Designed miniproteins, single chains. Designs and how they scored, part 7

Each design is a single chain, and the fold is of that chain. pLDDT is the mean over its residues in the fold that is shown.

## One batch from the design tools (miniprotein)

Design m210
Fold by ESMFold2-Fast:
Structure m210 (fold): chain A 60 residues (1-60)
Amino acid sequence: SVEELIEEFKERIRKAKTVEEIVGLAIETIGEMIDRKLSDEEIKKVNKEMLEEIKRWEAE
């Protein structure tokens, strides 16, 4: 599900140690959204949740 995808990537973001790892996760997330043919609403939800987690990671 979209919720499981979001939670999996959020956990992986929290464990990331470098900006390179964050960029890799962002690219992988784009690939998943394309492969799953997500709706505009689902894409916005994924983007919002991922960006908020990345911002938390950067603030650390």
Scores: mean pLDDT 82

Design m211
Fold by ESMFold2-Fast:
Structure m211 (fold): chain A 72 residues (1-72)
Amino acid sequence: SPEMEILNVLSEAIRRSVGSMSPEELKRWQEAMSQPTPQEMLKKVEEIAQEHPDNKATQEAVRRIQEILQKS
């Protein structure tokens, strides 16, 4: 399902970044994962990506979620 694919993308991005992630950043990722719709999950991840334009894992997460939603 698109929802499971998105949660998998978010989990992977968190895992790759957790060693350098602040508690506030982790909380924002957890908020993204708890959104009721895939579209709202994407909006939260896009906000995180805008704050961290040099973070490749976050930028890739946005691209992958956009691709999943385009297929749905």
Scores: mean pLDDT 79

Design m212
Fold by ESMFold2-Fast:
Structure m212 (fold): chain A 56 residues (1-56)
Amino acid sequence: DEEIERVRRAAAEAFSGRAARTVAGAGEHDIREALQISREEGRRAAERGVASLRAA
């Protein structure tokens, strides 16, 4: 699926090797589900990081 390829690219760009490795080593359904969860978690972590930097 083109959607999965786009998610793989976004994961590789937005996150260090963890999400990219998950994508490479998993089946299609597992890739989508794992990246969906990982992407959301990464987004929250990034938001906290930015807030911390602005506060300091």
Scores: mean pLDDT 59

Design m213
Fold by ESMFold2-Fast:
Structure m213 (fold): chain A 82 residues (1-82)
Amino acid sequence: AEREKQLEKFKEIQKLMDEARANAADPEKVAELFRKIAEITRELGLYDQAEELEKIADEVRKAKTPTQRLVLIQRAEDVLGR
């Protein structure tokens, strides 16, 4: 059912978010994961949140420290929790 498909997509987003936190030292890996999260978010019809996530992916690539990338990951989680 459509509801079950939406729940499965949210589970995929959660896995990708957890993977991003684990790989916070690798800016390219985190940016790649966020682009995948944005794509799934767009598939859910959450276009404004998907655009914010794409902007966060670009900021992750510019972030100089793992701590700055973890802050951006938390910001992405907050966007998805709206």
Scores: mean pLDDT 82

Design m214
Fold by ESMFold2-Fast:
Structure m214 (fold): chain A 62 residues (1-62)
Amino acid sequence: MTPLEVAVQSITDSLNTITSDNTRLGNSNPSLSSVMTSNSNSVKSTSDRSIGLLTDGYNANS
């Protein structure tokens, strides 16, 4: 596994933790909580896709 893949996964995991904390805080601000959760999910999805492409040796990174 490349150092880049490890770093990307670590960052995504950290963002998930932040989003979880914001959900708890967001009892007073539901809209903000929803935005943070959506953003975290989007980052995770994109990161997983990029890692998959790198691991499979696909030649292009757009």
Scores: mean pLDDT 64

Design m215
Fold by ESMFold2-Fast:
Structure m215 (fold): chain A 62 residues (1-62)
Amino acid sequence: MEILEKVKEFLDKRGLTEEERQEVLDMAETAIKEGFSEETVLKMVEGAVDAIRRRREREAAA
């Protein structure tokens, strides 16, 4: 799955934990199987990463 490889590449650049990375990958794989477009899947992944990053920043500050 070409789009899944792109998602993995994107996540590797974002510095997520293995657990967070796997959660986003599972979501992306499900969306691909449901027939969502590559563009839509990537937007969903970006949104999920942004949400995770905000949580991470809060945890680091607390």
Scores: mean pLDDT 77

Design m216
Fold by ESMFold2-Fast:
Structure m216 (fold): chain A 95 residues (1-95)
Amino acid sequence: MKTYEERLAELKKLSPEEQKAKMQEDLDIARRNIDELFERAEKAGVDVSEYRKKAEETLKKMQEAIEKGDVEGFIKALRELDNIMLKILIEINMK
């Protein structure tokens, strides 16, 4: 498994154009993954209202980081989103 530090280092090896393309790809994947997790959680009877709000705020931070070319800010926001997903997954498994 790649650490966040390893992901950051790999992004820093790319050109600015390639960095933005890769971050956009990762954002698109992250949005799909969180949407699928929300659907799964709601079917399991988990209230995701607060998680949806936090996820949208975090996804917005990721998009803003891409627009600014802020690779470090992008990885930080990705880590925040992963933590939200982990909390949702724990609640699904505890039900």
Scores: mean pLDDT 85

Design m217
Fold by ESMFold2-Fast:
Structure m217 (fold): chain A 101 residues (1-101)
Amino acid sequence: MKEEEVLRLYRELVKEEIEKARKDKEHHEEFLEKLKEIIIEALRHFGRPEEEIKKVLEMDEDELIEKYIELGEELVREAIEKYGAEKVLEELRRVKEIAAA
């Protein structure tokens, strides 16, 4: 049950950040470049093959956003398994506080 609360909060936070970034047309190219870098690092963390990593460079904006959210959810699930749902929930609440400031 707490795991579902953590994943729900993560999805809310990531959607808000993506919407905010998509509205910032001045920094749009920087946003896409950062998404590619984060996705590549996450794929390497999970030991994905180089061919999958290479495909990230050819992804469009919608594909990058979808992959970013999916890999972020996998990282959150790994954190729950390692640290427990309560601790991860507290960290995400802190991220929400920082993002609101």
Scores: mean pLDDT 80

Design m218
Fold by ESMFold2-Fast:
Structure m218 (fold): chain A 63 residues (1-63)
Amino acid sequence: SPLKDYLLSGGLSEEEADAIVNKDIDKAAEALAKKLNIPKNIAKATLLDTFFNISPEEAGLKL
Protein backbone atom coordinates (compact mmCIF):
# COMPACT_ATOMS: atom_id res chain seq x y z
CA SER A 1 0.00 0.00 0.00
CA PRO A 2 1.42 3.44 -0.91
CA LEU A 3 0.05 4.89 2.32
CA LYS A 4 1.70 2.14 4.40
CA ASP A 5 5.06 2.73 2.66
CA TYR A 6 4.76 6.47 3.36
CA LEU A 7 3.95 5.91 7.05
CA LEU A 8 6.86 3.46 7.47
CA SER A 9 9.24 5.97 5.83
CA GLY A 10 8.00 8.54 8.39
CA GLY A 11 9.22 6.35 11.27
CA LEU A 12 6.02 4.51 12.20
CA SER A 13 6.15 0.81 13.11
CA GLU A 14 4.43 -1.93 11.06
CA GLU A 15 1.76 -2.16 13.79
CA GLU A 16 1.09 1.60 13.76
CA ALA A 17 1.06 1.78 9.93
CA ASP A 18 -1.28 -1.23 9.54
CA ALA A 19 -3.70 0.20 12.12
CA ILE A 20 -3.85 3.55 10.28
CA VAL A 21 -4.28 1.88 6.85
CA ASN A 22 -7.16 -0.22 8.25
CA LYS A 23 -8.60 2.99 9.84
CA ASP A 24 -8.26 1.45 13.31
CA ILE A 25 -7.38 4.79 14.86
CA ASP A 26 -7.89 3.55 18.42
CA LYS A 27 -5.34 0.74 17.91
CA ALA A 28 -2.90 3.17 16.24
CA ALA A 29 -3.36 5.64 19.13
CA GLU A 30 -2.74 2.89 21.72
CA ALA A 31 0.50 1.82 19.99
CA LEU A 32 1.69 5.45 19.67
CA ALA A 33 0.77 6.27 23.29
CA LYS A 34 2.79 3.26 24.52
CA LYS A 35 5.78 4.13 22.28
CA LEU A 36 5.93 7.82 23.29
CA ASN A 37 4.71 7.35 26.90
CA ILE A 38 1.82 9.83 26.45
CA PRO A 39 -1.94 9.58 27.18
CA LYS A 40 -4.00 7.71 24.55
CA ASN A 41 -6.28 10.72 23.95
CA ILE A 42 -3.24 12.89 23.08
CA ALA A 43 -1.89 10.19 20.72
CA LYS A 44 -5.31 9.85 19.05
CA ALA A 45 -5.58 13.64 18.59
CA THR A 46 -2.04 13.74 17.10
CA LEU A 47 -2.81 10.95 14.60
CA LEU A 48 -6.13 12.48 13.50
CA ASP A 49 -4.58 15.95 13.04
CA THR A 50 -1.38 14.74 11.33
CA PHE A 51 -2.70 12.03 8.97
CA PHE A 52 -6.40 12.88 8.51
CA ASN A 53 -6.41 16.67 9.06
CA ILE A 54 -9.12 16.35 11.74
CA SER A 55 -8.81 18.60 14.79
CA PRO A 56 -9.41 17.18 18.30
CA GLU A 57 -12.57 19.31 18.54
CA GLU A 58 -13.95 17.85 15.28
CA ALA A 59 -13.16 14.32 16.55
CA GLY A 60 -15.01 14.98 19.84
CA LEU A 61 -11.87 14.38 21.93
CA LYS A 62 -11.28 16.12 25.25
CA LEU A 63 -7.58 16.71 25.96
Scores: mean pLDDT 71

Design m219
Fold by ESMFold2-Fast:
Structure m219 (fold): chain A 91 residues (1-91)
Amino acid sequence: EIEKLKKALYHLRLARLHLRQGLVTNSLEEGAKIALVHIDEALENSPDELKPRLEEIKKLVEDATPENIQRALELIDGVIKELEKKIKELE
C-alpha cells in the first residue's frame, strides 16, 4: 500500500516537472504528452478517493492550453499534498 502511494507521488512529481517545463519553454504539447504517461501511472497507483481529481487533471492535460495546464498544476499540487500526508500517516 505505502509503496503504491510512493509510486503515485513519484509519477505526479514528474508530471508536474514536465508540465512546468512545457509552460516555460513554450512546448506545451510535448510536456503534456510526457506528463500523461506519468498521470496514468499515478492513476493506477492512487487510492480510489483521489482518482476523480486525477481524471480531471488528465482531461485538462489532454487539452493542453496554458489555462488548462495552469489549472492542472494547481490540482496536481493538491493531490501531491494528500499523497504526502497519507504516506506520513502510514510511516
Scores: mean pLDDT 88

Design m220
Fold by ESMFold2-Fast:
Structure m220 (fold): chain A 112 residues (1-112)
Amino acid sequence: DEIKKLGKELQKLLEKELNVDEADELFEKLVEVIEEWQKEKGLDPKEAGLIARYAMKLIVGEEVDEEEKKNLEEEEVREVAIRLLETLKEWAEKLGKEKIVEVVKKLLELFK
């Protein structure tokens, strides 16, 4: 699975290339993206949280079991994953994290 391979590469790069302050800033930006998406869609916080968790697992190459997949709309998960990846790409470009930018671009091509 190409998405899983690229996601694992992204996870490793995030752990290796980011300091604590950079990781904290990125986390805050990703949370903001999820909150805006939830507000736009008028979703229940519990439902939005499950979709966002699934999307985050996909972008970092973590395994998602069949039970987690069964209860979520694939299109909504894909939309959130794309929003998170686009935010991460823009943030990484501003900080000159070229390796992260390249992996995120490849992931975006697979999700779109």
Scores: mean pLDDT 81

Design m221
Fold by ESMFold2-Fast:
Structure m221 (fold): chain A 83 residues (1-83)
Amino acid sequence: SVRESLERFKKLIEENKDLFDPELYEALMEAIDRAIESEKDPLAVLLNYLREKFGLTPLEAIQFLSAVELSIIKKKKFDPSKL
């Protein structure tokens, strides 16, 4: 399910906490928790939270999540200014 995928994504971020600035880490964890706890479409809740929090378009919010995953895969510091 989407919620199970979000739980795995949350764990990956927690295991790679050092790749994120503290404020960004807290915002990501809050976004994922809100999505998991939501009665609505969890992915839509996640994307909307990131859009509102960081002033992103819907496409930029998707790119933001992809950049988070790529940072974890490559073991490199996440840089949101490159979105």
Scores: mean pLDDT 82

Design m222
Fold by ESMFold2-Fast:
Structure m222 (fold): chain A 84 residues (1-84)
Amino acid sequence: MLDEARKYIDELIKTKNLTDEQIKEIDEFAKRVREAAQRAGVDPRTAEALAISVRSAFILGDEMAVDFYRRFIEGLEAAEKAAA
């Protein structure tokens, strides 16, 4: 459930001793993923789950997952520009 995933993220933040600036950057990127997914027609609950997964990937240093999310956002933003 999303509540359990959020608690997991909170524990990771405490364990990894992330700086306020790092937390802010992660939150801003997760927000971009959530908003882009919602614009692409993903339901709000699934978009929230994606945002939690993004936070987890950054906090854990999962470079492959982080790269995937960066490409995902770039692809959506490029598609939005092409459709305009």
Scores: mean pLDDT 76

Design m223
Fold by ESMFold2-Fast:
Order: sequence, then structure tokens, then C-alpha cells
Structure m223 (fold): chain A 71 residues (1-71)
Amino acid sequence: HMEPLDPEQTVADAEELARKAIEYYKAGKKVESANFLTAAGLLYVAADFSGHTEAAERVRKLFEEAKKETE
């Protein structure tokens, strides 16, 4: 039923979500920023559970960097 996860697309999506989290935080939109950050974290979980270990680690690093920028 569900299409298999594309690891390269997942990393690209996480990069966009991490960038939006930082952008919205700088704009004072902290709730929206937190939502984008949460979405990036969910992509890490999805990649990890799908066995895409390298993609998962790349997404995790993007998430942690964005989290630091939004503290």
C-alpha cells in the first residue's frame, strides 16, 4: 500500500524542514518553527525504521543542528 521511503528525498525534505524551522524561529514564529523541527525529527525515525541507516544519520545531524539554532 505505502511506497518505499526514498533515502535521498528524505534527506532533502529534512534539509528543507530544518531550514524552515530556523527561518520561522528568526521571524518570531516559534510554534511553527517547533512544528517544522518535529517534522524533521519524524523523518529521522522513518528513515531509521526503514533501514536507511546512512540517510537516518544525515537527517539526525540536520535535526540536531536546527534544534541548536532554535534554542
Scores: mean pLDDT 82

Design m224
Fold by ESMFold2-Fast:
Structure m224 (fold): chain A 100 residues (1-100)
Amino acid sequence: MQKPTVIVEFLEPAKYGEESTIVSTVSNFNPSEITVRWLKNGKPVTENVFQSPVSQGLDGLYHQTSLLKVIPKPEDTYSAEVSSPSLPEPIVTELDYNKV
């Protein structure tokens, strides 16, 4: 089994108060079973979430992309929670606003 690598970032340079897309890139995992859940201020969010199918790379490892559309505010935090059979506990990766 291989543990996933999780990156959470804005798809394009974001601006506060404007519609922006957050991307969670989950990569290099095996087996293919994966669950990605979005959190806003620690609470689950299901609206404006778009997920790709799980795909397999030439290395035999699996990849999935999840998108969340938001209007970013300085007071809000966003994170992706990733669960997999390869993980004893879910990985929670917070969006880094320093890259806006």
Scores: mean pLDDT 80

Design m225
Fold by ESMFold2-Fast:
Structure m225 (fold): chain A 66 residues (1-66)
Amino acid sequence: PVEKIKEAKKLSTSKEAQNLIDLALQYVKAGRYDEAIRLLEEAIKVSTSKEAQELLREAIKELEEK
């Protein structure tokens, strides 16, 4: 999921979405997947890129399957 989250950040033009994605990555690295999922869901809501939203949804699904 880390690679998909990083790719979504590159596709996101919103600074708010990028900040939420960065914070979510920190929680993923810390093994705190529930907090990471919540932040990624918030990033989807503020993202304007459909491709970024799709990558974030896939990343959330992978985190939920852990």
Scores: mean pLDDT 80

Design m226
Fold by ESMFold2-Fast:
Structure m226 (fold): chain A 90 residues (1-90)
Amino acid sequence: SELVAREIGVLLAALGYALEIEDKYPDFAKEVIDKIREILSEPNLEKRIQLMRELADLLESHAKDAPNPDAVRRIAEGLREVAEELEKQA
């Protein structure tokens, strides 16, 4: 339950970031939102873990061009931490 709350929290942080940058980076914002949608729609735990890692990679690839690189790296780190904890429970 705690881990589910953390997963939701980090996905909401990623969504908030995407919405904040949408006007300047609409294609990137769409990619982030689409990946969040895939994660939330994925019933298979192993696939959901992989999708979370892919979202973290996507965010990190954009970080140096971001208005706040440290904030986006923190979201990517949170996604990787949640993915690691979910993998331990699989």
Scores: mean pLDDT 86

Design m227
Fold by ESMFold2-Fast:
Structure m227 (fold): chain A 91 residues (1-91)
Amino acid sequence: SSLLKKAEELLKKAKEALKKGDAQSAIKHLDEVIKLAEELARRGDLDSAKRLLQEVIKLAKELMDKFPEYLTEAIGLILRAIGLLFEIDLK
């Protein structure tokens, strides 16, 4: 779907932002991926949503390790992704 392609491009941009040291852009891209994963889940694409959320958690953990000043934002992303994964797994 077009939403899945957009989410995958945003994940790539988040990874590139982390490599460049641009924590703020990485946070913005990961936030957008969570929103698209939530939309994919609402449309019944649970497998794609789960994969995207797992990647967000991985990248947010890398964000915390590399940029401890963004700890609060990274924890927020992880908790939002875990919460949505929990809701998907209840179905």
Scores: mean pLDDT 89

Design m228
Fold by ESMFold2-Fast:
Structure m228 (fold): chain A 81 residues (1-81)
Amino acid sequence: MKLSEEQLERAKELVKEEARLLGGSLSDEEAEEVAREIGRRYEEALKRVAAGGDVKEENKEFGTGSYRLLLEALERARREA
């Protein structure tokens, strides 16, 4: 699924808010990179499920991977501050 510009902007704000709740902050550029990568991984997970992949396993992997991606982005941001 292609994220529209409006969907991407909303996803960036969600990523920034999640980062804030974790006690960190991300720039617009960092939040965009995280949002785009999460969207890409979600599309890949949907394709695997459509091809007969296990829904629960794919959902768990997507959730864990997305959270790890956010934590890694926050760690990088802290080192560059």
Scores: mean pLDDT 77

Design m229
Fold by ESMFold2-Fast:
Structure m229 (fold): chain A 73 residues (1-73)
Amino acid sequence: SKEELEEKLRELRRELEELRRLREELREELEELRKAGAPEREIAVKEAAIGIVEAAIAYLEEKIEEIEKEIEE
């Protein structure tokens, strides 16, 4: 039903907001590491973590779009 899709959409949007906040925190941490002259390996690990979170965000955005289209049909 539309109500079930709207419930799932609300859950996915909540997860997306959490991941976006995590990405922001990781980006801030990365900038701090760069300013502090941290080793390249430490910077690379933080960049990799950001990449994983960005991939998860893209996946959730795609799923949200799919459900939004189903609701609008």
Scores: mean pLDDT 88

Design m230
Fold by ESMFold2-Fast:
Structure m230 (fold): chain A 128 residues (1-128)
Amino acid sequence: SEEENAERILKILGRAVTGFMMLLLANKDVTEEQKEYLIQKFQEAQDLLKKLIDAVLNGDKKKAEQYRQQLEQLLDQMRQWVDDNKASEETKAIVEKAIEVFKTLADGIENKKPAEEVEKEVQEVLKK
């Protein structure tokens, strides 16, 4: 069902967010202030993607477009913030991968892709 597929995508999203948070926490070059900011932004991205899933499931194209635009703005803000706050190249690489994963998830959600396809696309981003 579409609901079962959405639940599987929510699990993929949760694993991706947890994985990126763990990468930030394990990286000694990430400051405590950078960890706090980026973890909060990853949680905000997760919330927007959950809202996007609900909008798509309900056929609400206007809300889906709104949440996608809010997500893109959040991701652009994160990219600008890591540049402005002298993040290490390793921290920037983690953030860039997270941004690409969140965009991949958003594209999969909007195009109603099977969760298996979305998971494969996310794993291909993570292999880069």
Scores: mean pLDDT 89

Design m231
Fold by ESMFold2-Fast:
Structure m231 (fold): chain A 66 residues (1-66)
Amino acid sequence: DRTAEIFRLAKKLIEAYPELSLRTAIAAANVVLSGMPQSLAAKIAGVSQETIRRAVRKLKELLAKE
């Protein structure tokens, strides 16, 4: 289930970076897993595209260590 996987990655990101909102973490997980454009993810999360870019980078680094 892709929804469960998105929430799993979002929680992993928040555990490493508690300052991130759940909405931002879910948006970053959607970019990584579903290929969602960063601009669309930023609009849905209500944050800047730069915030999504940084969250995506952090998530990719966490996954590379796994």
Scores: mean pLDDT 83

Design m232
Fold by ESMFold2-Fast:
Structure m232 (fold): chain A 92 residues (1-92)
Amino acid sequence: GLMGGAVASRTAADGRTVLVAAATFGDYLGVTALLLDGDEVVDSGTAAAPVDANKAGTATVTVTLPSGLVVTATATVAADGRVTAVDVTLTG
């Protein structure tokens, strides 16, 4: 199951909203990115990167959506495995 997670939103160049959720599961950081046109999910992607869930640190995951939008998420992970913050950069 997912432990405590963080969410962030960014506005894409065309004015659509990107929502990003990041949480740890086992020894992995999972990231889900959703591209929204108003209230409709028009694109989505998930990716994961290895982390030490028993050690505080940062992990970066890149999610490339089917549309070609590249979402780079940098998560701050606490020593208990909780994601306390996520920063998001969009390219495309």
Scores: mean pLDDT 80

Design m233
Fold by ESMFold2-Fast:
Structure m233 (fold): chain A 114 residues (1-114)
Amino acid sequence: SEEELLKKALEDLKSKDPVIQLRAVETIAKLSPETLAKYLDVILPKLVELLRSKDPAIQERAAEILKTIIEKVDDPRIYERLKGPLEELLKSPDPRVQAAAKETLEILEKKYPE
């Protein structure tokens, strides 16, 4: 059930392992848009931390999961909190991280035009 998946994901989000945290965010991102919107205040700070990880694989995956969140929910806090971290990733020496950040920023800018 969605309730059981949410309960497990919220518990996993408390993990100190960034791989488990990413899986939790991905699970919540795949739930209904209404459930995702309700828990944005919990997941957005975690995504900021994951985007600022020292592991390029964690940074890349966090940016990819964020694309799903941007497309599913309409909340200006996404733009306000995540534009900066994504712009920082454009300067990454890892070309996969740069590509993921660029793609995610393009989607973010299209959703929240000036």
Scores: mean pLDDT 85

Design m234
Fold by ESMFold2-Fast:
Structure m234 (fold): chain A 98 residues (1-98)
Amino acid sequence: MTPEEKYLLLLTHIIAAGGEIITARRQVEKGKEQKDIELVKQAKKDVEQARKDLEQRFAELVPTLPPDQQAKVAARVAEVLKRADELLKEIEEVEKEL
């Protein structure tokens, strides 16, 4: 696999993780409205898994990229991980309310 192919693959993983976080946020809102703790717990598991998968793919692929691409992808991964961490904090508060 070329460095360009690895970069595109990592971008695919970043997009996938972002999509999982958006889906999980919708499930948290639905769980809160319906007072369904199981939906909230499932959303938590989905976010934790997406975060873990993205961190693993980043660790595997980033060392093989040119420095300019490493900087770009590191910024995008950091943004997605920050969104995941923020949602996990929101989930903890929702679980306390249910």
Scores: mean pLDDT 86

Design m235
Fold by ESMFold2-Fast:
Structure m235 (fold): chain A 70 residues (1-70)
Amino acid sequence: MEEEIEKVKEEAEKEARALPPFATEAAAQAAGDALSKKFEAKYPNIEVTLTPGRVGDRWVIVRVEAKEKA
């Protein structure tokens, strides 16, 4: 399980890095939520959380976490 969680986390991080920087926190959060839902559809037993953060005057995904669903 942990090995699968780590692989899912790495894949989510790669997709998050491919996202463009966003002008608003809401836009970054929406993109993160879309990726989270995509990974939950592929891996229903794994919860993926993507956290937006501010870099300069733009918003990007700064943290990706994956864990087994309770």
Scores: mean pLDDT 80

Design m236
Fold by ESMFold2-Fast:
Structure m236 (fold): chain A 61 residues (1-61)
Amino acid sequence: SELDKRIREALSRRDVAELERLAPQMPTPPANLWRFAGILEESRGRLAAAEAYYRRAEELA
């Protein structure tokens, strides 16, 4: 879908602002949500939390 394309593009670009705008509209699989959480935490300087979310996303992929 158009929404799924925008989410994937935002994730690939690490566009946190776009991901935050799209979050309320995300009917995405859990793996994509964990990647989204990882990007947000990384942007906030919370590297340990970001790593944990990325690891969970990989386990679900």
Scores: mean pLDDT 75

Design m237
Fold by ESMFold2-Fast:
Order: structure tokens, then sequence, then C-alpha cells
Structure m237 (fold): chain A 75 residues (1-75)
């Protein structure tokens, strides 16, 4: 899934998926899988970060957030 790959790659490139990196990942995911998937993946990343009590997500956690976003978007 393109959004999963994008979220992982951005998390790796920026040393974790923080607020800025989430915005960049959502922008790139919107180009590849559309704005609905990107919005849900970005929201899932923010929620997962809050649940884990962290300022950023690891690449593995970023993939998890993208999968949650895809499911929420009905993909």
Amino acid sequence: EKAVEVMREVAEKYGGLNDYAISLAAEEAAKREGPDVAAQAGFAALMLRNIKGKDYLTPEEAEEAARLGLKAAGK
C-alpha cells in the first residue's frame, strides 16, 4: 500500500514521525492514494502518538498508523 510505504519512508528520513514529518507524509500520501486516505492516516498517526505517550512515531508505528488510516478510509 502506497500510504504505508510513504509513512515508513518519511519516519526513517526524519528520525521519527513528529508533527512536521506527519504533515509531509500526509502531503505525499495524498499525491499517491488521495486526500481521504492521507487525512485518515495523519489523524491515526496523531492518535497513535498520543496513545503511546510519545512526541514521534518509529517507522514501524508509522506503518501501523497508515494501515489504521486506510481501514478508516474504507480501503
Scores: mean pLDDT 78

Design m238
Fold by ESMFold2-Fast:
Structure m238 (fold): chain A 75 residues (1-75)
Amino acid sequence: LEEIERLRKEASEARKRGVEQAKEFYDKHKDFVEELGKIFKDNPEKAEAQLVKAAADETGYEGAAFARELFKIMK
């Protein structure tokens, strides 16, 4: 039970960090994200893959996952 609460807290903190990293990535690379938004209209899967790859290079894989989720919501 304590283990489940600890995992929940860690997952929540990891999500919070990932979302913050994703937002920082978007703020830094606004032009790149705008370009991906245009590609997304023609091929959403490839646009998401390019976003995840670029975000992973800067924020790590955890932040890249949230960058993908935020991109879907924002675009």
Scores: mean pLDDT 69

Design m239
Fold by ESMFold2-Fast:
Structure m239 (fold): chain A 69 residues (1-69)
Amino acid sequence: LPSNQELVENNVKAAEEAFKKGDYDLALSFLGMASHSAISGGDLDRLKEIGERREEVEKAKKEEEEKKK
């Protein structure tokens, strides 16, 4: 079974690839899975980093939506 740390790394990497492709909803989904694994693993530093990445994705999504109005 993959460790909680492996699940965090895999989901963060998948979120970054989705973000690069402009798929903000998919990126947020992967970051949500990564945060769940970080909580389960007790990695508070990683959880904070995931939260910061989530904020960046949400900000980029909002800016792109406003650009189209």
Scores: mean pLDDT 81

Design m240
Fold by ESMFold2-Fast:
Parts: sequence; C-alpha cells; structure tokens
Structure m240 (fold): chain A 80 residues (1-80)
Amino acid sequence: SKMEAVSTGIAGALIGIGGVANAEFFGDGKTAIEDGQRGVELGQKGVDLGKKTGSKAGIDVGKLGIKVGQEGIAAGKKAL
C-alpha cells in the first residue's frame, strides 16, 4: 500500500539518523554502521514499494532513508 511505502521509508530515515547520531555524538562506530545499513535497507524497501504503489511520498522518504543510512555507515567507519 502507499501508506506501507511511506511508513517503511520513514522508519529507514529515522534509523539512518540514529546511525549518524551514534557516530557523531557517541563515537559508537559499530552501532552507527549497523543502524546505517538498516536505514539503507528500509529506505530501499520504501522506494521499491513507493514505485509499485505510485507513492511519491514513499519514494522521497525512502530515498532520504538511503541517504542518511549511507551517511551513518560512512561516519561509523570513520569512528572505528
């Protein structure tokens, strides 16, 4: 559903933001990488569901989840 696409994308974005925060504020590179990877995974799922259901909001939020998830992975690797 369109709502599932949006909800999944939001979850990816929030977890990705958590990954960045873990690296930047707590120096926890391992948790940052794990959260970043989960953010990318859920963000990609949000994009895929958004494309399938025609949810532009799901695609846009899913892309945000991928972006912040990747930032979390990069910051986490630097914090290791």
Scores: mean pLDDT 85

Design m241
Fold by ESMFold2-Fast:
Structure m241 (fold): chain A 61 residues (1-61)
Amino acid sequence: GARETAERWLAEMSGGEKAMLLSLRYEAGLSLAEVARIMGLPSPAVTRHVAEALEREYGAR
């Protein structure tokens, strides 16, 4: 499903790609569909799961 696909993408993404996704989503305010198109992710649903996982990772202390 979308979550399993997102977990695979997260495992393969560089730090620069992760930073770019967060910047497009939160600094530029782009929709999940726009971020998916720019980053080449398979769907907005996959992009949502990737973004949520990165938020948890960057929120960890």
Scores: mean pLDDT 81

Design m242
Fold by ESMFold2-Fast:
Structure m242 (fold): chain A 62 residues (1-62)
Amino acid sequence: MATAEEAATAEGARAAALRAAESAKSPDQVNLAGAGVATQAGNNREANEAAGEAGKEMSRKI
């Protein structure tokens, strides 16, 4: 899971979301992890968008 510092960047947020997805087997767990990273990204639009998009894409692949 991402720290707030890690989620502050688009790259860090996406990497953290993918890392969380690697530990999850269900789409629900992947989506929850992605939402958590997006929340930690706060008002960083790019980081928030990257985290949410990565979480949704990973949930579709699982």
Scores: mean pLDDT 59

Design m243
Fold by ESMFold2-Fast:
Structure m243 (fold): chain A 87 residues (1-87)
Amino acid sequence: YVEEIEKLRDKLIPLANEYITALKNKDYEKASKIESEIRKMIIETFQKILGIKDEDKVREVMRKLINEIRQKGATKEELKKIIDKLK
């Protein structure tokens, strides 16, 4: 599970950067497409780890992960803490 979360983080970093850039540029169509891809990756991972099928909860997790990635402070351990708060 820890390695799966770390792999998710590494894959999300470039997408999160593009998502944040699109939002800052007010390119909401591009941001929406990137958000959809991020949501799909998170849904697949969190269904295996947490059994979360609720897309709204997945979206909240995505926002928290993107915020932590943006701050460059999110480690696999911090991602686990965010996940634990959702339980």
Scores: mean pLDDT 65

Design m244
Fold by ESMFold2-Fast:
Structure m244 (fold): chain A 86 residues (1-86)
Amino acid sequence: VKFLPIDFSKLSPVEAGVVRKLLETAKKLKNPIAAEMYAALLFDERFYGLDVSKTPLYNFVKTTLPKEEIEKIEKAMEEAVREASK
């Protein structure tokens, strides 16, 4: 099980801003837990360069979440990264 980091004091300002946006986005979706897990995988891929596509968890959340919700999380990630880096 993989969740977004919530100890904001240990995150960079950019990482903290992105995590806040992803948490707010995930809690508004039909499956908030699966949405947060997917967001956590995207966060690790973006900020730590991990290849998450080969993990069982990535396949599970990608098949569990509706396509519309996957797109909302991916859009929220890109918007949050763009906003936090300004």
Scores: mean pLDDT 78

